# Designed miniproteins, single chains, continued (2), part 88

Each design is a single chain, and the fold is of that chain. pLDDT is the mean over its residues in the fold that is shown.

## One batch from the design tools (miniprotein)

Design m7049
Fold by ESMFold2-Fast:
Structure m7049 (fold): chain A 83 residues (1-83)
Amino acid sequence: QVQVQQQHNQMINTVGVIGVQVPMNQGFDNPDTVGNGNIGMVNVIIDQHPGWTVQQIMQQMFDIVMGGGDIGQQIGTQMYDII
């Protein structure tokens, strides 16, 4: 249980930073490009799915942004660069 909580906090910190920077800075100016309300989506996914791996969060985001594709790939790449 303690290890699960520690991993969850690490994931929130890592993915949350990407969620703040990428959707807010790169998608905010054009909601049409961001589509599915990707602003804050990373944090929403983490809150709804505690204990998910970065790969599971990426897959969920990829599915959500499948119609646009670009933002999902950008977030995924940044996650791998940080981790």
Scores: mean pLDDT 48

Design m7050
Fold by ESMFold2-Fast:
Structure m7050 (fold): chain A 68 residues (1-68)
Amino acid sequence: EFEREVALALMEIHYGIAKAEGDTEEAELIGKVIDLVRSDLEKARQFVEEELDPEKYPIVVREVERIF
């Protein structure tokens, strides 16, 4: 749980940065991952593995993998 909360906090920081920079697509993807991590961790993992490019979103992919 603590590791999940740390990962969520880091993802929320990046979500805030994306919103502040006007990167709406990145913010929407990060927000969806945060919501999935909070509601259904297995779906969060599947979404990250199938939909997110780890080269484009390395921090989000790494933080979700840290929880597992």
Scores: mean pLDDT 75

Design m7051
Fold by ESMFold2-Fast:
Structure m7051 (fold): chain A 91 residues (1-91)
Amino acid sequence: SLDAQGRELISRLQELAERAKRLLDRARADPSTPESIVLEAGLLYMELEAEILVLERALANGTLSEAMIAQAQRTLDTDEERIRELEEQIA
């Protein structure tokens, strides 16, 4: 069902958001880290949290659509790749 897909995506987005938060915390811990990396990590974390909120509200309201599932999947895939790239830059 769409609701089952939405719940699975929320779980995956939440795991990725925790990963983005760890990246942000690591970037902030080193004062030599470029501000641009700190800002990008923060933006990714906020974007993932916003997508989770959108899906949770749609589930609660019964308004979840295939288009919303597709958008959440694109956000997950794009942000996971970007987080990986940033993790490599601060390693």
Scores: mean pLDDT 91

Design m7052
Fold by ESMFold2-Fast:
Structure m7052 (fold): chain A 75 residues (1-75)
Amino acid sequence: MAQELLERAREAAKAGAPDEEVRRLLAEAMREEIRENKSLTPEMKKLVLDLLDALMNKDQARADQIREEIEKLLE
């Protein structure tokens, strides 16, 4: 479950694991959460995955743009 993967990511970060490993665990957790959302269309899943990528790269500007696009699609 996504929660278990998130807990593993937090534990790895606390132990001083490399940023890449922590980001990978976070990506896996979010991917599972996206997969479990049966209401998401393929188009919405792509946007959420793009948002995940932006967050993984700590690109706040890109994440902000993608969030706004998701919000508009939910209107």
Scores: mean pLDDT 73

Design m7053
Fold by ESMFold2-Fast:
Structure m7053 (fold): chain A 96 residues (1-96)
Amino acid sequence: ERETALKLLDELEKNPNAEIFRYPPNPNSEFYKNTPNPVSLESIRAQQPRSLKELEDLLEKMYENVKTFPEDSPLVILMEKMMEEFKKLLEKALKE
């Protein structure tokens, strides 16, 4: 399942809506400095998720961190679009 999770992460990273989340906008920003568990797609990959469930849990943690921004923020809007794409990819990966 690790290979499946990493393959799905690769496909997610290719989506235009995921581009802003591939790396932190600034690794030294107040957001990432003051967040106990700062998460980007790079940091998720570094954690080497062992299953689709672990990947989903890490992405949900990232989404919770982003939801600390105002709801009308472009960052929140893009994160919601990325999560919709992730759910579509997850459904495809679970359909053997």
Scores: mean pLDDT 70

Design m7054
Fold by ESMFold2-Fast:
Structure m7054 (fold): chain A 91 residues (1-91)
Amino acid sequence: SELEEALQQLQSLLPSLSLEQIRQIIEKAQRVVKIADKIAEEYRAQGLNGAEVMQKVVEEALKLEKDPEARQAFLLLQQAAQQALAQQAAE
């Protein structure tokens, strides 16, 4: 996915995290991502798009995922992705 590609680029900028640690975080976060993808498809079917919808999708997916480690992993990756986007916007 585009998110995974961005996070692989970020690993080169985060030398404190090993490739194995990044992989494990991605694997755990995938549980939330799969739920979010299904919810996003339901919103798209209703003609709903945009950043506000994506925020609701993430919130709903986190509520449905019962594993706290999977939720924490997803939030960590989301934070890293947001930092990468902010860095690109600063150019």
Scores: mean pLDDT 74

Design m7055
Fold by ESMFold2-Fast:
Structure m7055 (fold): chain A 71 residues (1-71)
Amino acid sequence: MTKEEAEKLLEEAERLGVRLVLLGEDATVQQISALLKEARELLEKGEYEEAAKLAREAVDIARQTLAKRGL
């Protein structure tokens, strides 16, 4: 896993998180924010594979939440 791949996943999750804020999905936003905070800390430590794994989980949760709303 590269730093660039982890950063791309974090960026995607952050964009999806903004959409969820606008939709009032507060509980899901809290969950995603926690995952992204941990992923950023891992990225700073050079743990790119672990960071990407958490960022991917955040993306998947966000996409599932949007899909439940027909988006």
Scores: mean pLDDT 83

Design m7056
Fold by ESMFold2-Fast:
Structure m7056 (fold): chain A 94 residues (1-94)
Amino acid sequence: SESALAAFEAQVAAIRAEARARITDAEVLTLVGLFAHEVVDLMREWAAGKISAEEARERIERAAARLRDLLADNPDAVAAVGRIVELAFETLDA
């Protein structure tokens, strides 16, 4: 629903704000921000009926797996990515 998407976007914005407070590496913050943007765009496409929940889930999981490998030395960044993924999947399952 539109309200569920709005709640998702607000929670992702909060996760991004927490990441900015904890992570000092500008490149790492940029990667987390780009990932958050990609997930929000996928969730918007799903909410608009352009992609299935299964396709959105698969694409989010693939992007997150690649990013976790790149960010393995930054636990706060890995945690932020994980929270965004969990929140997206909860929203897709609603």
Scores: mean pLDDT 87

Design m7057
Fold by ESMFold2-Fast:
Structure m7057 (fold): chain A 85 residues (1-85)
Amino acid sequence: VEKEIERAKNSLLAAIEALKAGDIRMALHALEQAKESVEKIKEEKPEEAEKILRLIDEAMRAAKAGDIETALRHAEEALELLEKL
């Protein structure tokens, strides 16, 4: 679980950097990688992982809509929750 948490954090950090740079394609790729890592966390911590997955989904939706500020906020919220694990 610790390894998956670290991978998810690294992916979310990459997504946040890509969003700040305006690289939506890279941001979406990084968010998808974070989602895959969090899905593995769900096996041991389902309630916590489900909250984080919802935030990642909202970040991806906002990024696809061009709402970078909302995408950043949700990605940062997801990272904060991961750090509490």
Scores: mean pLDDT 85

Design m7058
Fold by ESMFold2-Fast:
Structure m7058 (fold): chain A 55 residues (1-55)
Amino acid sequence: GDLVIRLIMKETGLTEEEILALKTADDAQIRALAEKYGVSVEVLRRAQEAVRKYA
């Protein structure tokens, strides 16, 4: 839901659209986002699992 998306936005700096796209993102897409926003791949993998479960 909205709360999960907003928390990920605050943690990572990703846009809402990029966060929703995490549901179908592969490892290469996750690495590219990690480099773009200066966050770890592990943080984005946790965000992907949260979005798949709650959004």
Scores: mean pLDDT 83

Design m7059
Fold by ESMFold2-Fast:
Structure m7059 (fold): chain A 58 residues (1-58)
Amino acid sequence: SEVEKLKQEATNAQGLAEAYRIKAAMSSPEQQKIYLEKADKYQAKAEALRKEAEELAK
């Protein structure tokens, strides 16, 4: 279903956000800023996809 697809995409985006946070912790200050920005964008994408799945399930 579309709800299941959105939930899976949200889980994938959350995983990418976590991966970028780990990379940030292991990086130079300049790279850390870039990776944290990417992590924030993937976290926002995961939240948006979860909200879309919730609305679609109504």
Scores: mean pLDDT 86

Design m7060
Fold by ESMFold2-Fast:
Structure m7060 (fold): chain A 65 residues (1-65)
Amino acid sequence: HHTTYSAISILAAAANFEGLGVRVELKDDTIHLYVESEDREAAERLVKQMEELAKKSGMKLEVHY
């Protein structure tokens, strides 16, 4: 899962660079995504991308707003 962790980290960093206020915590088989975005469309796009990565990696996604 190292490649997936790298992809998740890059995606989170890009989101923070764009001002979404994102924190990601990986715990066992779960990706915890903390989002404090005022841009709902951007937040939904990020969640969708994280869901796809989680599904491909056999991980669970849990989103916190």
Scores: mean pLDDT 75

Design m7061
Fold by ESMFold2-Fast:
Structure m7061 (fold): chain A 65 residues (1-65)
Amino acid sequence: DIEELARQAVERGLQLLAQGASPEGLRDALSQSISPETAQGIVDALVAGDAARATELLAEALRAL
């Protein structure tokens, strides 16, 4: 289930940010698989604490792969 995978990945990303991971590092890692623009949008949502928006964007990107 892509939506469940996206939700779990977003939860992981939030944990990494809480542990001091850089937003730029997360964007660069995501940009290896999805567009830099979409990766930036996901990271911006994570930094804002908008898990729902980050999950929507990531699920959309995964479905488009």
Scores: mean pLDDT 83

Design m7062
Fold by ESMFold2-Fast:
Structure m7062 (fold): chain A 64 residues (1-64)
Amino acid sequence: SMEERKRMHELIRKIAADPRGSKADAEELYKLAEQMNDLASRMYASLVLGKEEEVKKLIKEIVG
């Protein structure tokens, strides 16, 4: 929805400003991206969180 998309945009901005200090924001972004089936944002959050295996799975899902 529009509300979830706006929140994701806010989280992306916050994470970009301080990736190392934004693990809680990255976790929230991951959950929202999963609910909205936004694979790119879910991959970004996974990269920030250091979830290497999740990133590999998402790349396969995105590229088919």
Scores: mean pLDDT 81

Design m7063
Fold by ESMFold2-Fast:
Structure m7063 (fold): chain A 76 residues (1-76)
Amino acid sequence: DEDAKLLQEIMKKLADLYGKPIKEAVEEYKKTGDEKAKEKAQELAKKYNEVLDEVGEKAKESVEKALEYVEELEKK
């Protein structure tokens, strides 16, 4: 249905905005042992969890509003 499509779009945007950067930071830490890469991964994961919480709350009322919220995050 339409809500399922919007949720998939939200998840794809979040994967690009947070998931990929987290993966890159984790891979950098594994390769270099750089504590700054570890800190970056942890900070991004923390931010991602906060965003997922907000998306979930907005989606309860309107999936479209949840998508709008994620689109605003992409602009920052």
Scores: mean pLDDT 84

Design m7064
Fold by ESMFold2-Fast:
Structure m7064 (fold): chain A 80 residues (1-80)
Amino acid sequence: MLTEGEIRLAALEIELAVLEAVLDNIPKEELPKEIERLEKIKREAQRIAEDPSAPEELREEARELVKRAEELIKKLKERL
């Protein structure tokens, strides 16, 4: 069965994937709100990546999610 950390990471991955899917369609007026959402996803993923009780595989997946969130944040900030 999935651990709490695995469930949390999976939820963050789904949220990021939804944002990625609509990225080009985000109105300029919504950009600050969506940037804040991505920064929250990044912060929560960083907590998993830095959790010493989490398996190394889970921490690696969390680090990858942090990187993906950072790339999306940069793309949205370029539109500001």
Scores: mean pLDDT 83

Design m7065
Fold by ESMFold2-Fast:
Parts: sequence; C-alpha cells; structure tokens
Structure m7065 (fold): chain A 105 residues (1-105)
Amino acid sequence: SVHQQNAQKNIESARQITDEAVKRLLETGVNSKENADKIKKLGDDAIKDPSKSGDAVKTVFDLLYDSLLKADPEKELKNISIATGLSIGLAGDIHGYEINKKKEE
C-alpha cells in the first residue's frame, strides 16, 4: 500500500464492474447464480482489502467471459468492453491468461 489514491480507484472500478457484471448475468437469461454470487463476493472482498481489487477485476472478466461465451461470445464481449471501459481484446486476454494459468505445472 504505497498509494492510497490508486487503491481507492481500484475499489471503485471493482465495485462498478461487479455491479455491471451481476446485472449482465441476470439480463442474459443464462442463469449463473453461482457466478453472480462469486462476483458479489469479489466486490465485497475488494472493498475490505483494496490491494485485492485488481484480482477482483481480472476474475470478474474471467467469469463473464466463461459464463457468457456459450450464449453469444461476440455480443457479450462487446457488452463487457462497454461496461468496463476495456477493449474486447483485453477482456479476452484476461480470460485466456487465467485458463493458461490453470493448466500450468
């Protein structure tokens, strides 16, 4: 915790992203109560520990990409990009990174 202002901005970003992600999951009709609950928990955890807000952002993108990919991947990637202010490529790269990390030994 060297910069409190950066931590505060990360918390606000995590809060915004979790709110939009939960709304998106409910809107799509792809019932992902488990992922919605996990996203809410990540937001709560980021508020309690600002240093974890970056991890929350990454995990939210991974959950959105994974859960919504099966419904309409191109449309949902655009929606994630709009809601988070990130490029579609960056959202996809974050998801790809987490998948590859899980396969590493």
Scores: mean pLDDT 54

Design m7066
Fold by ESMFold2-Fast:
Structure m7066 (fold): chain A 83 residues (1-83)
Amino acid sequence: MEKKKKELEKEAFKKIIELAKEAGMDDVAEEIAKLVMEGKWDEARDLIAEHLPLGKEVLVVWRMSQIRKELEKKLKEIEKKEK
């Protein structure tokens, strides 16, 4: 089941990268995704704010937080199935 957990984490990471690219932050998409996956929200938000107009970064950060929340939900479902 550890392989499935790693697969979900990898998918979440890719989704965050795609969201960053969709927002026009291609050059920093991987760095943003790494910060988000590590839970470094302040650093991720600051980096996003450097590349987007004020206010637009809030929506992008919120969408990235939803990806993390969905990952946590899926990981909990796997843990329940293992127990």
Scores: mean pLDDT 77

Design m7067
Fold by ESMFold2-Fast:
Structure m7067 (fold): chain A 87 residues (1-87)
Amino acid sequence: SREERIAAIVKSVAPVSDETAEAIAQAIRDGKPSLALELLLSNGLTDEQIRAIYLALMEEFGIELDLDPETDDPRLGLARVFQRLSE
């Protein structure tokens, strides 16, 4: 399912627990991208880890967004990807 794929990608690029990754995927499924963002950011990830997550999700789900991964705030990139996945 999309939830399983989201959880798997988050776990592959970030040191988060299975429970955290599943909770993030569930929040996205429930149309709560802001909750998914808060759950992930509470894990103390680096800017590089946050960028790796949203880039991996964009590649896996074919998401195209007008954002620069080198200069834009990685939290904004992640928020936009989670919003797109929640639609």
Scores: mean pLDDT 82

Design m7068
Fold by ESMFold2-Fast:
Structure m7068 (fold): chain A 72 residues (1-72)
Amino acid sequence: SSAEEKKKELERKYTLELMNLLADTTDQLIKVRQEISDPEEKKKKEDEIIAQHQSQVDALNAELAKQLAAIE
Protein backbone atom coordinates (compact mmCIF):
# COMPACT_ATOMS: atom_id res chain seq x y z
CA SER A 1 0.00 0.00 0.00
CA SER A 2 0.97 3.67 -0.29
CA ALA A 3 1.28 3.94 3.50
CA GLU A 4 3.55 0.87 3.62
CA GLU A 5 5.75 2.33 0.84
CA LYS A 6 6.07 5.60 2.82
CA LYS A 7 7.05 3.63 5.96
CA LYS A 8 9.72 1.71 4.01
CA GLU A 9 11.08 4.99 2.61
CA LEU A 10 11.29 6.51 6.13
CA GLU A 11 12.98 3.39 7.54
CA ARG A 12 15.49 3.44 4.66
CA LYS A 13 16.18 7.16 5.26
CA TYR A 14 16.58 6.51 9.01
CA THR A 15 18.98 3.60 8.37
CA LEU A 16 21.15 5.74 6.07
CA GLU A 17 21.21 8.59 8.61
CA LEU A 18 22.14 6.14 11.39
CA MET A 19 24.91 4.61 9.24
CA ASN A 20 26.31 8.08 8.45
CA LEU A 21 26.19 9.00 12.16
CA LEU A 22 28.02 5.75 13.07
CA ALA A 23 30.70 6.48 10.43
CA ASP A 24 31.19 10.07 11.69
CA THR A 25 31.38 8.92 15.34
CA THR A 26 33.86 6.16 14.43
CA ASP A 27 36.08 8.69 12.61
CA GLN A 28 35.98 11.02 15.65
CA LEU A 29 36.97 8.16 18.01
CA ILE A 30 39.84 7.07 15.71
CA LYS A 31 41.08 10.68 15.54
CA VAL A 32 41.02 11.04 19.35
CA ARG A 33 42.94 7.76 19.75
CA GLN A 34 45.59 8.87 17.22
CA GLU A 35 45.97 12.55 18.23
CA ILE A 36 45.68 12.47 22.04
CA SER A 37 48.50 10.79 23.99
CA ASP A 38 47.29 11.58 27.55
CA PRO A 39 45.08 8.67 28.75
CA GLU A 40 42.80 10.83 30.93
CA GLU A 41 42.23 13.49 28.24
CA LYS A 42 41.63 10.71 25.67
CA LYS A 43 39.02 9.05 27.92
CA LYS A 44 37.22 12.37 28.52
CA LYS A 45 37.05 13.08 24.78
CA GLU A 46 35.89 9.52 24.01
CA ASP A 47 33.18 9.78 26.71
CA GLU A 48 32.02 13.14 25.25
CA ILE A 49 31.85 11.68 21.71
CA ILE A 50 29.95 8.59 22.93
CA ALA A 51 27.46 10.74 24.91
CA GLN A 52 26.89 12.98 21.85
CA HIS A 53 26.37 9.90 19.67
CA GLN A 54 23.74 8.47 22.06
CA SER A 55 21.92 11.83 22.15
CA GLN A 56 21.86 11.93 18.32
CA VAL A 57 20.62 8.31 18.09
CA ASP A 58 17.85 9.12 20.60
CA ALA A 59 16.84 12.17 18.52
CA LEU A 60 16.74 10.09 15.31
CA ASN A 61 14.63 7.41 17.03
CA ALA A 62 12.18 10.05 18.32
CA GLU A 63 11.86 11.67 14.87
CA LEU A 64 11.33 8.29 13.15
CA ALA A 65 8.61 7.37 15.68
CA LYS A 66 6.89 10.74 15.12
CA GLN A 67 7.01 10.44 11.31
CA LEU A 68 5.81 6.80 11.36
CA ALA A 69 2.87 7.78 13.61
CA ALA A 70 1.95 10.55 11.14
CA ILE A 71 1.70 7.95 8.32
CA GLU A 72 -0.70 5.77 10.39
Scores: mean pLDDT 87

Design m7069
Fold by ESMFold2-Fast:
Structure m7069 (fold): chain A 94 residues (1-94)
Amino acid sequence: MEVLLTVTITAPAEYAAELLEALREAAERAREAGALSISGSIKIEGDKVVVTLKIVAPSRETAERAREVLLETLEEFSKEKNIEIEVEYEIAPA
């Protein structure tokens, strides 16, 4: 039964372009892990960028693996740029 992983990422707006590039790489890795589809939206709110990713996976196990890949990428980005990134995620039936 398919599941939907929704990931909401908040970061300083000045890093929006670099963040999107890192997320594109993470999306490719999530597809390699078995994600069926990945869509995203971006919103600028003052000094913040908010990116929402919606990932459809064939199972909860695949969704959790995609989540781990995304979190790993974001943690590495946060450390490299010395910035704070807020991440929220939810897994629901698709």
Scores: mean pLDDT 83

Design m7070
Fold by ESMFold2-Fast:
Structure m7070 (fold): chain A 67 residues (1-67)
Amino acid sequence: IEPSLVDRVVLLHAAGKTVDEIAEELGIPKELAERLVADIDSLTPEQREALVARAKAEFERAGLPVP
């Protein structure tokens, strides 16, 4: 029930964090952060909104503060 790595990347990217900042904050390789951010950026605005809403809901479900 913990938010996934993807949910964390989605919220940090929506908050305006760079690939380098996301990789550092989550303790993941920059290469992985670049791939995940590129996948998010390839989506339509509507698809990105849906992912952000889902990620926020997962953090709320887990009882964790939204980034």
Scores: mean pLDDT 78

Design m7071
Fold by ESMFold2-Fast:
Structure m7071 (fold): chain A 99 residues (1-99)
Amino acid sequence: SKEELLKKAKELEEKMREALRRAAALLREVGAEEEAERVLEGAEKSLEEAVKVAGEALQRAAERAGPEHAELLREASDLVIEAANLATEAKRLREEAEK
């Protein structure tokens, strides 16, 4: 049903925001406080903008990071990829619900 598709889309959108909040926490651990704040602000925007902002913030954090931060940045990168996949599936479910 349309209601079940929209419910599933909302669940995936919340999982996307949770993944982005976890990525922001990891960016704070590597000292990228400004980048972490941008990720959190972006998460309140559209799904496409949230993912774009998170990717840009991760890139800027990685450019300034030392080798001691490599594992935390890899985990943050994996979370941003997860968020992108969740956003894509949520958009697909919303489009299907419009039929």
Scores: mean pLDDT 86

Design m7072
Fold by ESMFold2-Fast:
Order: sequence, then structure tokens, then C-alpha cells
Structure m7072 (fold): chain A 98 residues (1-98)
Amino acid sequence: PTLTTTGEGGKVVTFSVTASADSITATLVDSGGADVTHVLLEVTFPDGSTDSALGEGTSATLTGLRPGETVQVSVLVGTADPADDTDASDPVSVTVAP
């Protein structure tokens, strides 16, 4: 699945989200011209609890997930210019590989 997020600077940042048996990774595919320095990956579990992983640069990976679990994934982006920092993306459903 693909996620997009936009800051007040109007730059649209696009990520690809990939699941393995115990992890989810968000990887930058299009910066929209933003100078992306950090990626925060946020996961919301079916019980409403959350966990997050911070990646420096263009990807973030959260590990320790349960195989076959379906979670909601959002990303936030930190950039060199705070005007291009993004709020949390709309969530996408991701199923951890069985």
C-alpha cells in the first residue's frame, strides 16, 4: 500500500508500506521536493493501543509485530524546513505476513 502526507508547505510526500512476518517498513518513494530528515511510523492496534518507530532519513521500521495481525499505519515526516513537516497521514490497513 501507499501513504501520502502533506505539510503546510504544500509538498506531498509519498511512502510505500511493506509488511513482513514481524515488521512493517515505510519507505520514501517521492519527497515532493521536501528535504526529508526523519520518518515517524505510527501503528494503531485493533485494541486502540499504539506503537511507533523513528527512522533517520527515508525509512522507518517497526518490529515485534504478530504474524497475521491487521494494524492501521500512519506516517509523519520531519524535514530540514519545519514548514514542510507533515501531520500524520490518513491511515492504511496493513496485515503482517503470516
Scores: mean pLDDT 77

Design m7073
Fold by ESMFold2-Fast:
Structure m7073 (fold): chain A 71 residues (1-71)
Amino acid sequence: SSRERLEEAIEALERYIGLTTDEELIKRLQETKERLEKALKENASPTELNRLLQEAYDVLLEAQKYLEEQK
């Protein structure tokens, strides 16, 4: 379900916050995590959950690329 995917995305965002040293990217990861947590708490619509999932996947991909570039 979209809700389960959001919970999985929140866990991934928290993990990347711990691995990332870029201040701007950390802020974006934290803000995205907070939006997802709020959506789950407020029982947001499936359409809103899917939109937030896409936003989370986009910032997670940016964080993944950042970590690959630091190797």
Scores: mean pLDDT 83

Design m7074
Fold by ESMFold2-Fast:
Formats: structure tokens, C-alpha cells, sequence
Structure m7074 (fold): chain A 86 residues (1-86)
């Protein structure tokens, strides 16, 4: 299911942050957000998730020192959201 794939990719994003692989971390969190968008029937939630993806891209382009923590928090939030939508 999209919710199970979202949890899987969010966990992989956290693992990638802990290993220092920020590129993989961003990719996995974006995959988790895409699966949440597909699972959601709420337009406002879909728009918020799309904005989250755009903010990740901006932080990555800027080489922000906060990017790793932002990915970890975003992934933890994605896991909790996926559990609530099940």
C-alpha cells in the first residue's frame, strides 16, 4: 500500500541521515511524501506535502546545515501521518 511504502521510505531516510548520506535521505523522504500524497484524499494535505517537498529541495540547493535534522523530523512526521491514515 502507499502508506506502507511511505513508512518504509521514511525509515530509510532516517537511516541515510544517520549514515551521513544526505542525498539518499532527501530522495527517500521525497518518496515517502509522494506515497502520502497518493494515499491522501484531502486537497489541503496534498498541497502541504507538495510544499514540504519544495522546501527540502531549497534546503538541499542552499547546502543548509539544518537539512539533516529537517529530513529526520520530516520522516518522523511522515511515519506518524501514515499511521493515522491507516
Amino acid sequence: SHLEEAIKHAKLAIEAVEKGDIESAVKHLKEALDHLIEASKDKELQEALEQSKQELDKLYEMKSPELGEAVKRGAENAIELAKHLQ
Scores: mean pLDDT 88

Design m7075
Fold by ESMFold2-Fast:
Structure m7075 (fold): chain A 61 residues (1-61)
Amino acid sequence: SAAEEARRKLEAQRAARQQEIETSRAAADKNLEAGRKSTPEDAKVLEQRAQEMLAVAKAYE
């Protein structure tokens, strides 16, 4: 049933959660670093990507 599928997904997500949080935050930091060295247009895109990565990390919490 949907409940059993959801439980399996949550258990797998919990196991990977720590790695996903670390990976997403590291990706956000890299995007912000790249933005500092880029054109204003590219910096805006990279900042948006960083915010998306931080939102992913927060969702895994």
Scores: mean pLDDT 76

Design m7076
Fold by ESMFold2-Fast:
Structure m7076 (fold): chain A 87 residues (1-87)
Amino acid sequence: SELQEVRNELLRLVLDPSNSPLLKTAFLNVMIMMQEGLEHGVPEEEAVRVGREAIEALKANKDNPEKVKAVMEETKKRFLELMEKAE
């Protein structure tokens, strides 16, 4: 499934020794937010989409700690909005 593929990619990125501790924490937080979203009724397709977009944004900004933090804050906001909509 696409969800399993995204989870497997996130796990590889969390474990990748070339990634900074901040970037590894960011990928781990994406995994956690996806799981929380799914548990709160966010459709799998939407969780996968937001997760993939977060992964690509984090990869594009990997060398910029402030941008990594901004991507994490925006991703958290997006999942909170999806969870509210899923009520």
Scores: mean pLDDT 89

Design m7077
Fold by ESMFold2-Fast:
Structure m7077 (fold): chain A 85 residues (1-85)
Amino acid sequence: MPALKQLAKLAGIDDVSFQKLLEAYADKPTKELLEVLLMKAFVNGHDIKINGKPVSSIPELHKLLEELPDEVTVVINGKKIEIKL
């Protein structure tokens, strides 16, 4: 998925690590892989916005992800990415 790969790169996740995550989450909903990528980005100190709302804590990130529609807009370090779930 090109959008998730782009998000992974912006989160500081290399192509090999991203491929391993794709394999680990191959039988899971796309939302679960997205949650893992956003959690890694947040822990690495990146600025994250989900559907225009800034993420200030891990509990807030989890709550925002629970409320996600079928499509989500993520902004990480000022770059906008649209992801289909």
Scores: mean pLDDT 78

Design m7078
Fold by ESMFold2-Fast:
Structure m7078 (fold): chain A 59 residues (1-59)
Amino acid sequence: NAEAIVERAMASSDAAEAVSIAGRALLEAPPEVREKLLAKLRERGTPKDRRIIDVVERA
């Protein structure tokens, strides 16, 4: 489940690992699930959220 993987990654103290894991999970998710999760990340808007969005959008 991409949402669960993203939230687990966000709990990690290693920001680089969190971004890598969450980015991969989002890229492997169906488009509708990916857009829903990206919207949540944009709404929250932390530096970590922005890094994950950048990874997915530049893939």
Scores: mean pLDDT 79

Design m7079
Fold by ESMFold2-Fast:
Formats: structure tokens, sequence, C-alpha cells
Structure m7079 (fold): chain A 71 residues (1-71)
């Protein structure tokens, strides 16, 4: 439902962020780490693809993934 929708949207935006960063840095999508995704969120390429709300969701999902990796 609501939470499931938000999580799925966040995952979708992470994939878009990875693709946009891959294009910008010329790096394979699979080689992109979450640290790089944070830099992509401020890039013009991503901002043109995402609304401010979607950028916030992508950022939240990226930070959650980073926390899980640290654990």
Amino acid sequence: EEKEKELEEGKRWIELAKQALSEKLNIPVDDIVFEDLEKALVSAKLQRKLTPEELKKARDVIYEAIEKEKA
C-alpha cells in the first residue's frame, strides 16, 4: 500500500540516478556505488529527469541503502 508504493518509487529513482550518473561519468551502471549517487542527485542531468519530490525520495532510499551497507 502506501509504504510499499513509496519504497518502490524510491527504488525506481535510484535506478534512474544510477543511469544518469553512468552517462555523466561514463561508468557501467553496476559499478556505481551509493556514494556517487548522492553526487548525481545534485547534477543537472538528474534534476531534469526528476521532480523535487522524486529527488527527495531517491535521496532517502540511497541513504537507507548506505546505512544497511555500513551495518
Scores: mean pLDDT 58

Design m7080
Fold by ESMFold2-Fast:
Structure m7080 (fold): chain A 90 residues (1-90)
Amino acid sequence: MEKVKIKFTELSKEEVKVEIEGSEDNVKAAGIVIQYHLEDVKAEAKEEDGKMVLTIEGKLKGKSAEEVAKDVKEYLETNTGAEVEVEFEK
């Protein structure tokens, strides 16, 4: 089963850095959901051995990082069947 790892790092009260690792399709899907909840977005993608690492930095529009993490996890588990691991750093 494909695994997607998502790490949220709080840069400030309203700014987060999100690192997503997994298959290209799952990482792209997660990135779309996360970017929907952010403004002033900076994104960088790296591909290695069939895995994609996407780093997204931006300002939260209104939901907390925890609410965004819940939304993206639920979306991926429901629509892709991937196993989603979420980590938070402050």
Scores: mean pLDDT 81

Design m7081
Fold by ESMFold2-Fast:
Structure m7081 (fold): chain A 128 residues (1-128)
Amino acid sequence: MVEYEIDEEMEKAIKELEKLREELLERVREVLEELSGEEAARKIAELIREFNKKSVEPMKKLDGKTRAELVIRTNVELAELLVELAPDNEEIRKMAVSLYDIALVNAELLGDKELAEELREKIKEIEK
């Protein structure tokens, strides 16, 4: 039953990371409803830094593949949200590019060539 214990710890870590992701996305929505320009970008950067700090310990409980997949998902979902809600904010667009770049690096580490190419095209569209 050792495999069951290992799976349970990983499942708990995934659930904790899912909750942290949902909280981050909700807080980003709130910021973009109240703030604009450089102030919105600054506040969102603070929220991302806080999320990254809280994610360190649960991420250590995951295997490399699962960790990379969750990093890709979080960065893509956040970047898509930023582009959707603040398409004309230059600072937010630059942040979305950075998030897609993190997702791209992880997609390449996983050997997911199709996702990597999709992410490169997303970056090009935003940098236009």
Scores: mean pLDDT 85

Design m7082
Fold by ESMFold2-Fast:
Structure m7082 (fold): chain A 87 residues (1-87)
Amino acid sequence: MKEKLLELGLAIADGDKEKAIELAKELGVSEELAELIVEYGIEHSPYAALEAIEYILNGGDEEKVKEAILKAKKEKLSVEEFLKLLG
């Protein structure tokens, strides 16, 4: 699990969207949500994307993550403000 999170972070940092989505799906994230998180990570912060994935893996609400990403895009929230939405 930790190794896949590291690989995911590196793929996002490299802008390798296809590889990052596949790694997120292997971690148990749905394809639609994986696409949203990866795109957010590539566009804004690989760190924020990894924090969102870790939130889900620790039993966090996937719908809350989806809503937080959509709100961040709509309202042009900072990475810090996005992370505060997750708790």
Scores: mean pLDDT 84

Design m7083
Fold by ESMFold2-Fast:
Structure m7083 (fold): chain A 69 residues (1-69)
Amino acid sequence: SEKEKKFLEKQLENVESLADAAIERGDRAALERVLKNVDFLIKQAEKLNYPEIVEKAKELRDRLRAALA
């Protein structure tokens, strides 16, 4: 539904903000926590069939993984 899509989009925006802050600080514990949240968001977006949100969340996951390497 449109409401579910908007909810997931807002969750993605919130997680992106947390990711940016954790990357800027080099906070490994925060990065790992945010990565877990992104993985959960990907699973929910896949289950609800919002491929555009899945794609954006996977891009964020890749950035977080790079920051942890």
Scores: mean pLDDT 87

Design m7084
Fold by ESMFold2-Fast:
Structure m7084 (fold): chain A 56 residues (1-56)
Amino acid sequence: SIEERVKRFKADYEHLKKVTNEQALAVLKQAQDLGLNTEREIAAVLAYIGDGSLLL
């Protein structure tokens, strides 16, 4: 549901903040824009950000 997605994004955002605020937010926004909002898809994005790479 949308509420679950919002909660997930909030949790993921806090996690991404530990990597890089600007990069994390950019990736999270791109994922949301692309409709990537499942737990698995966001987890994959978080792992990729943790690698310090620019995404999408």
Scores: mean pLDDT 57

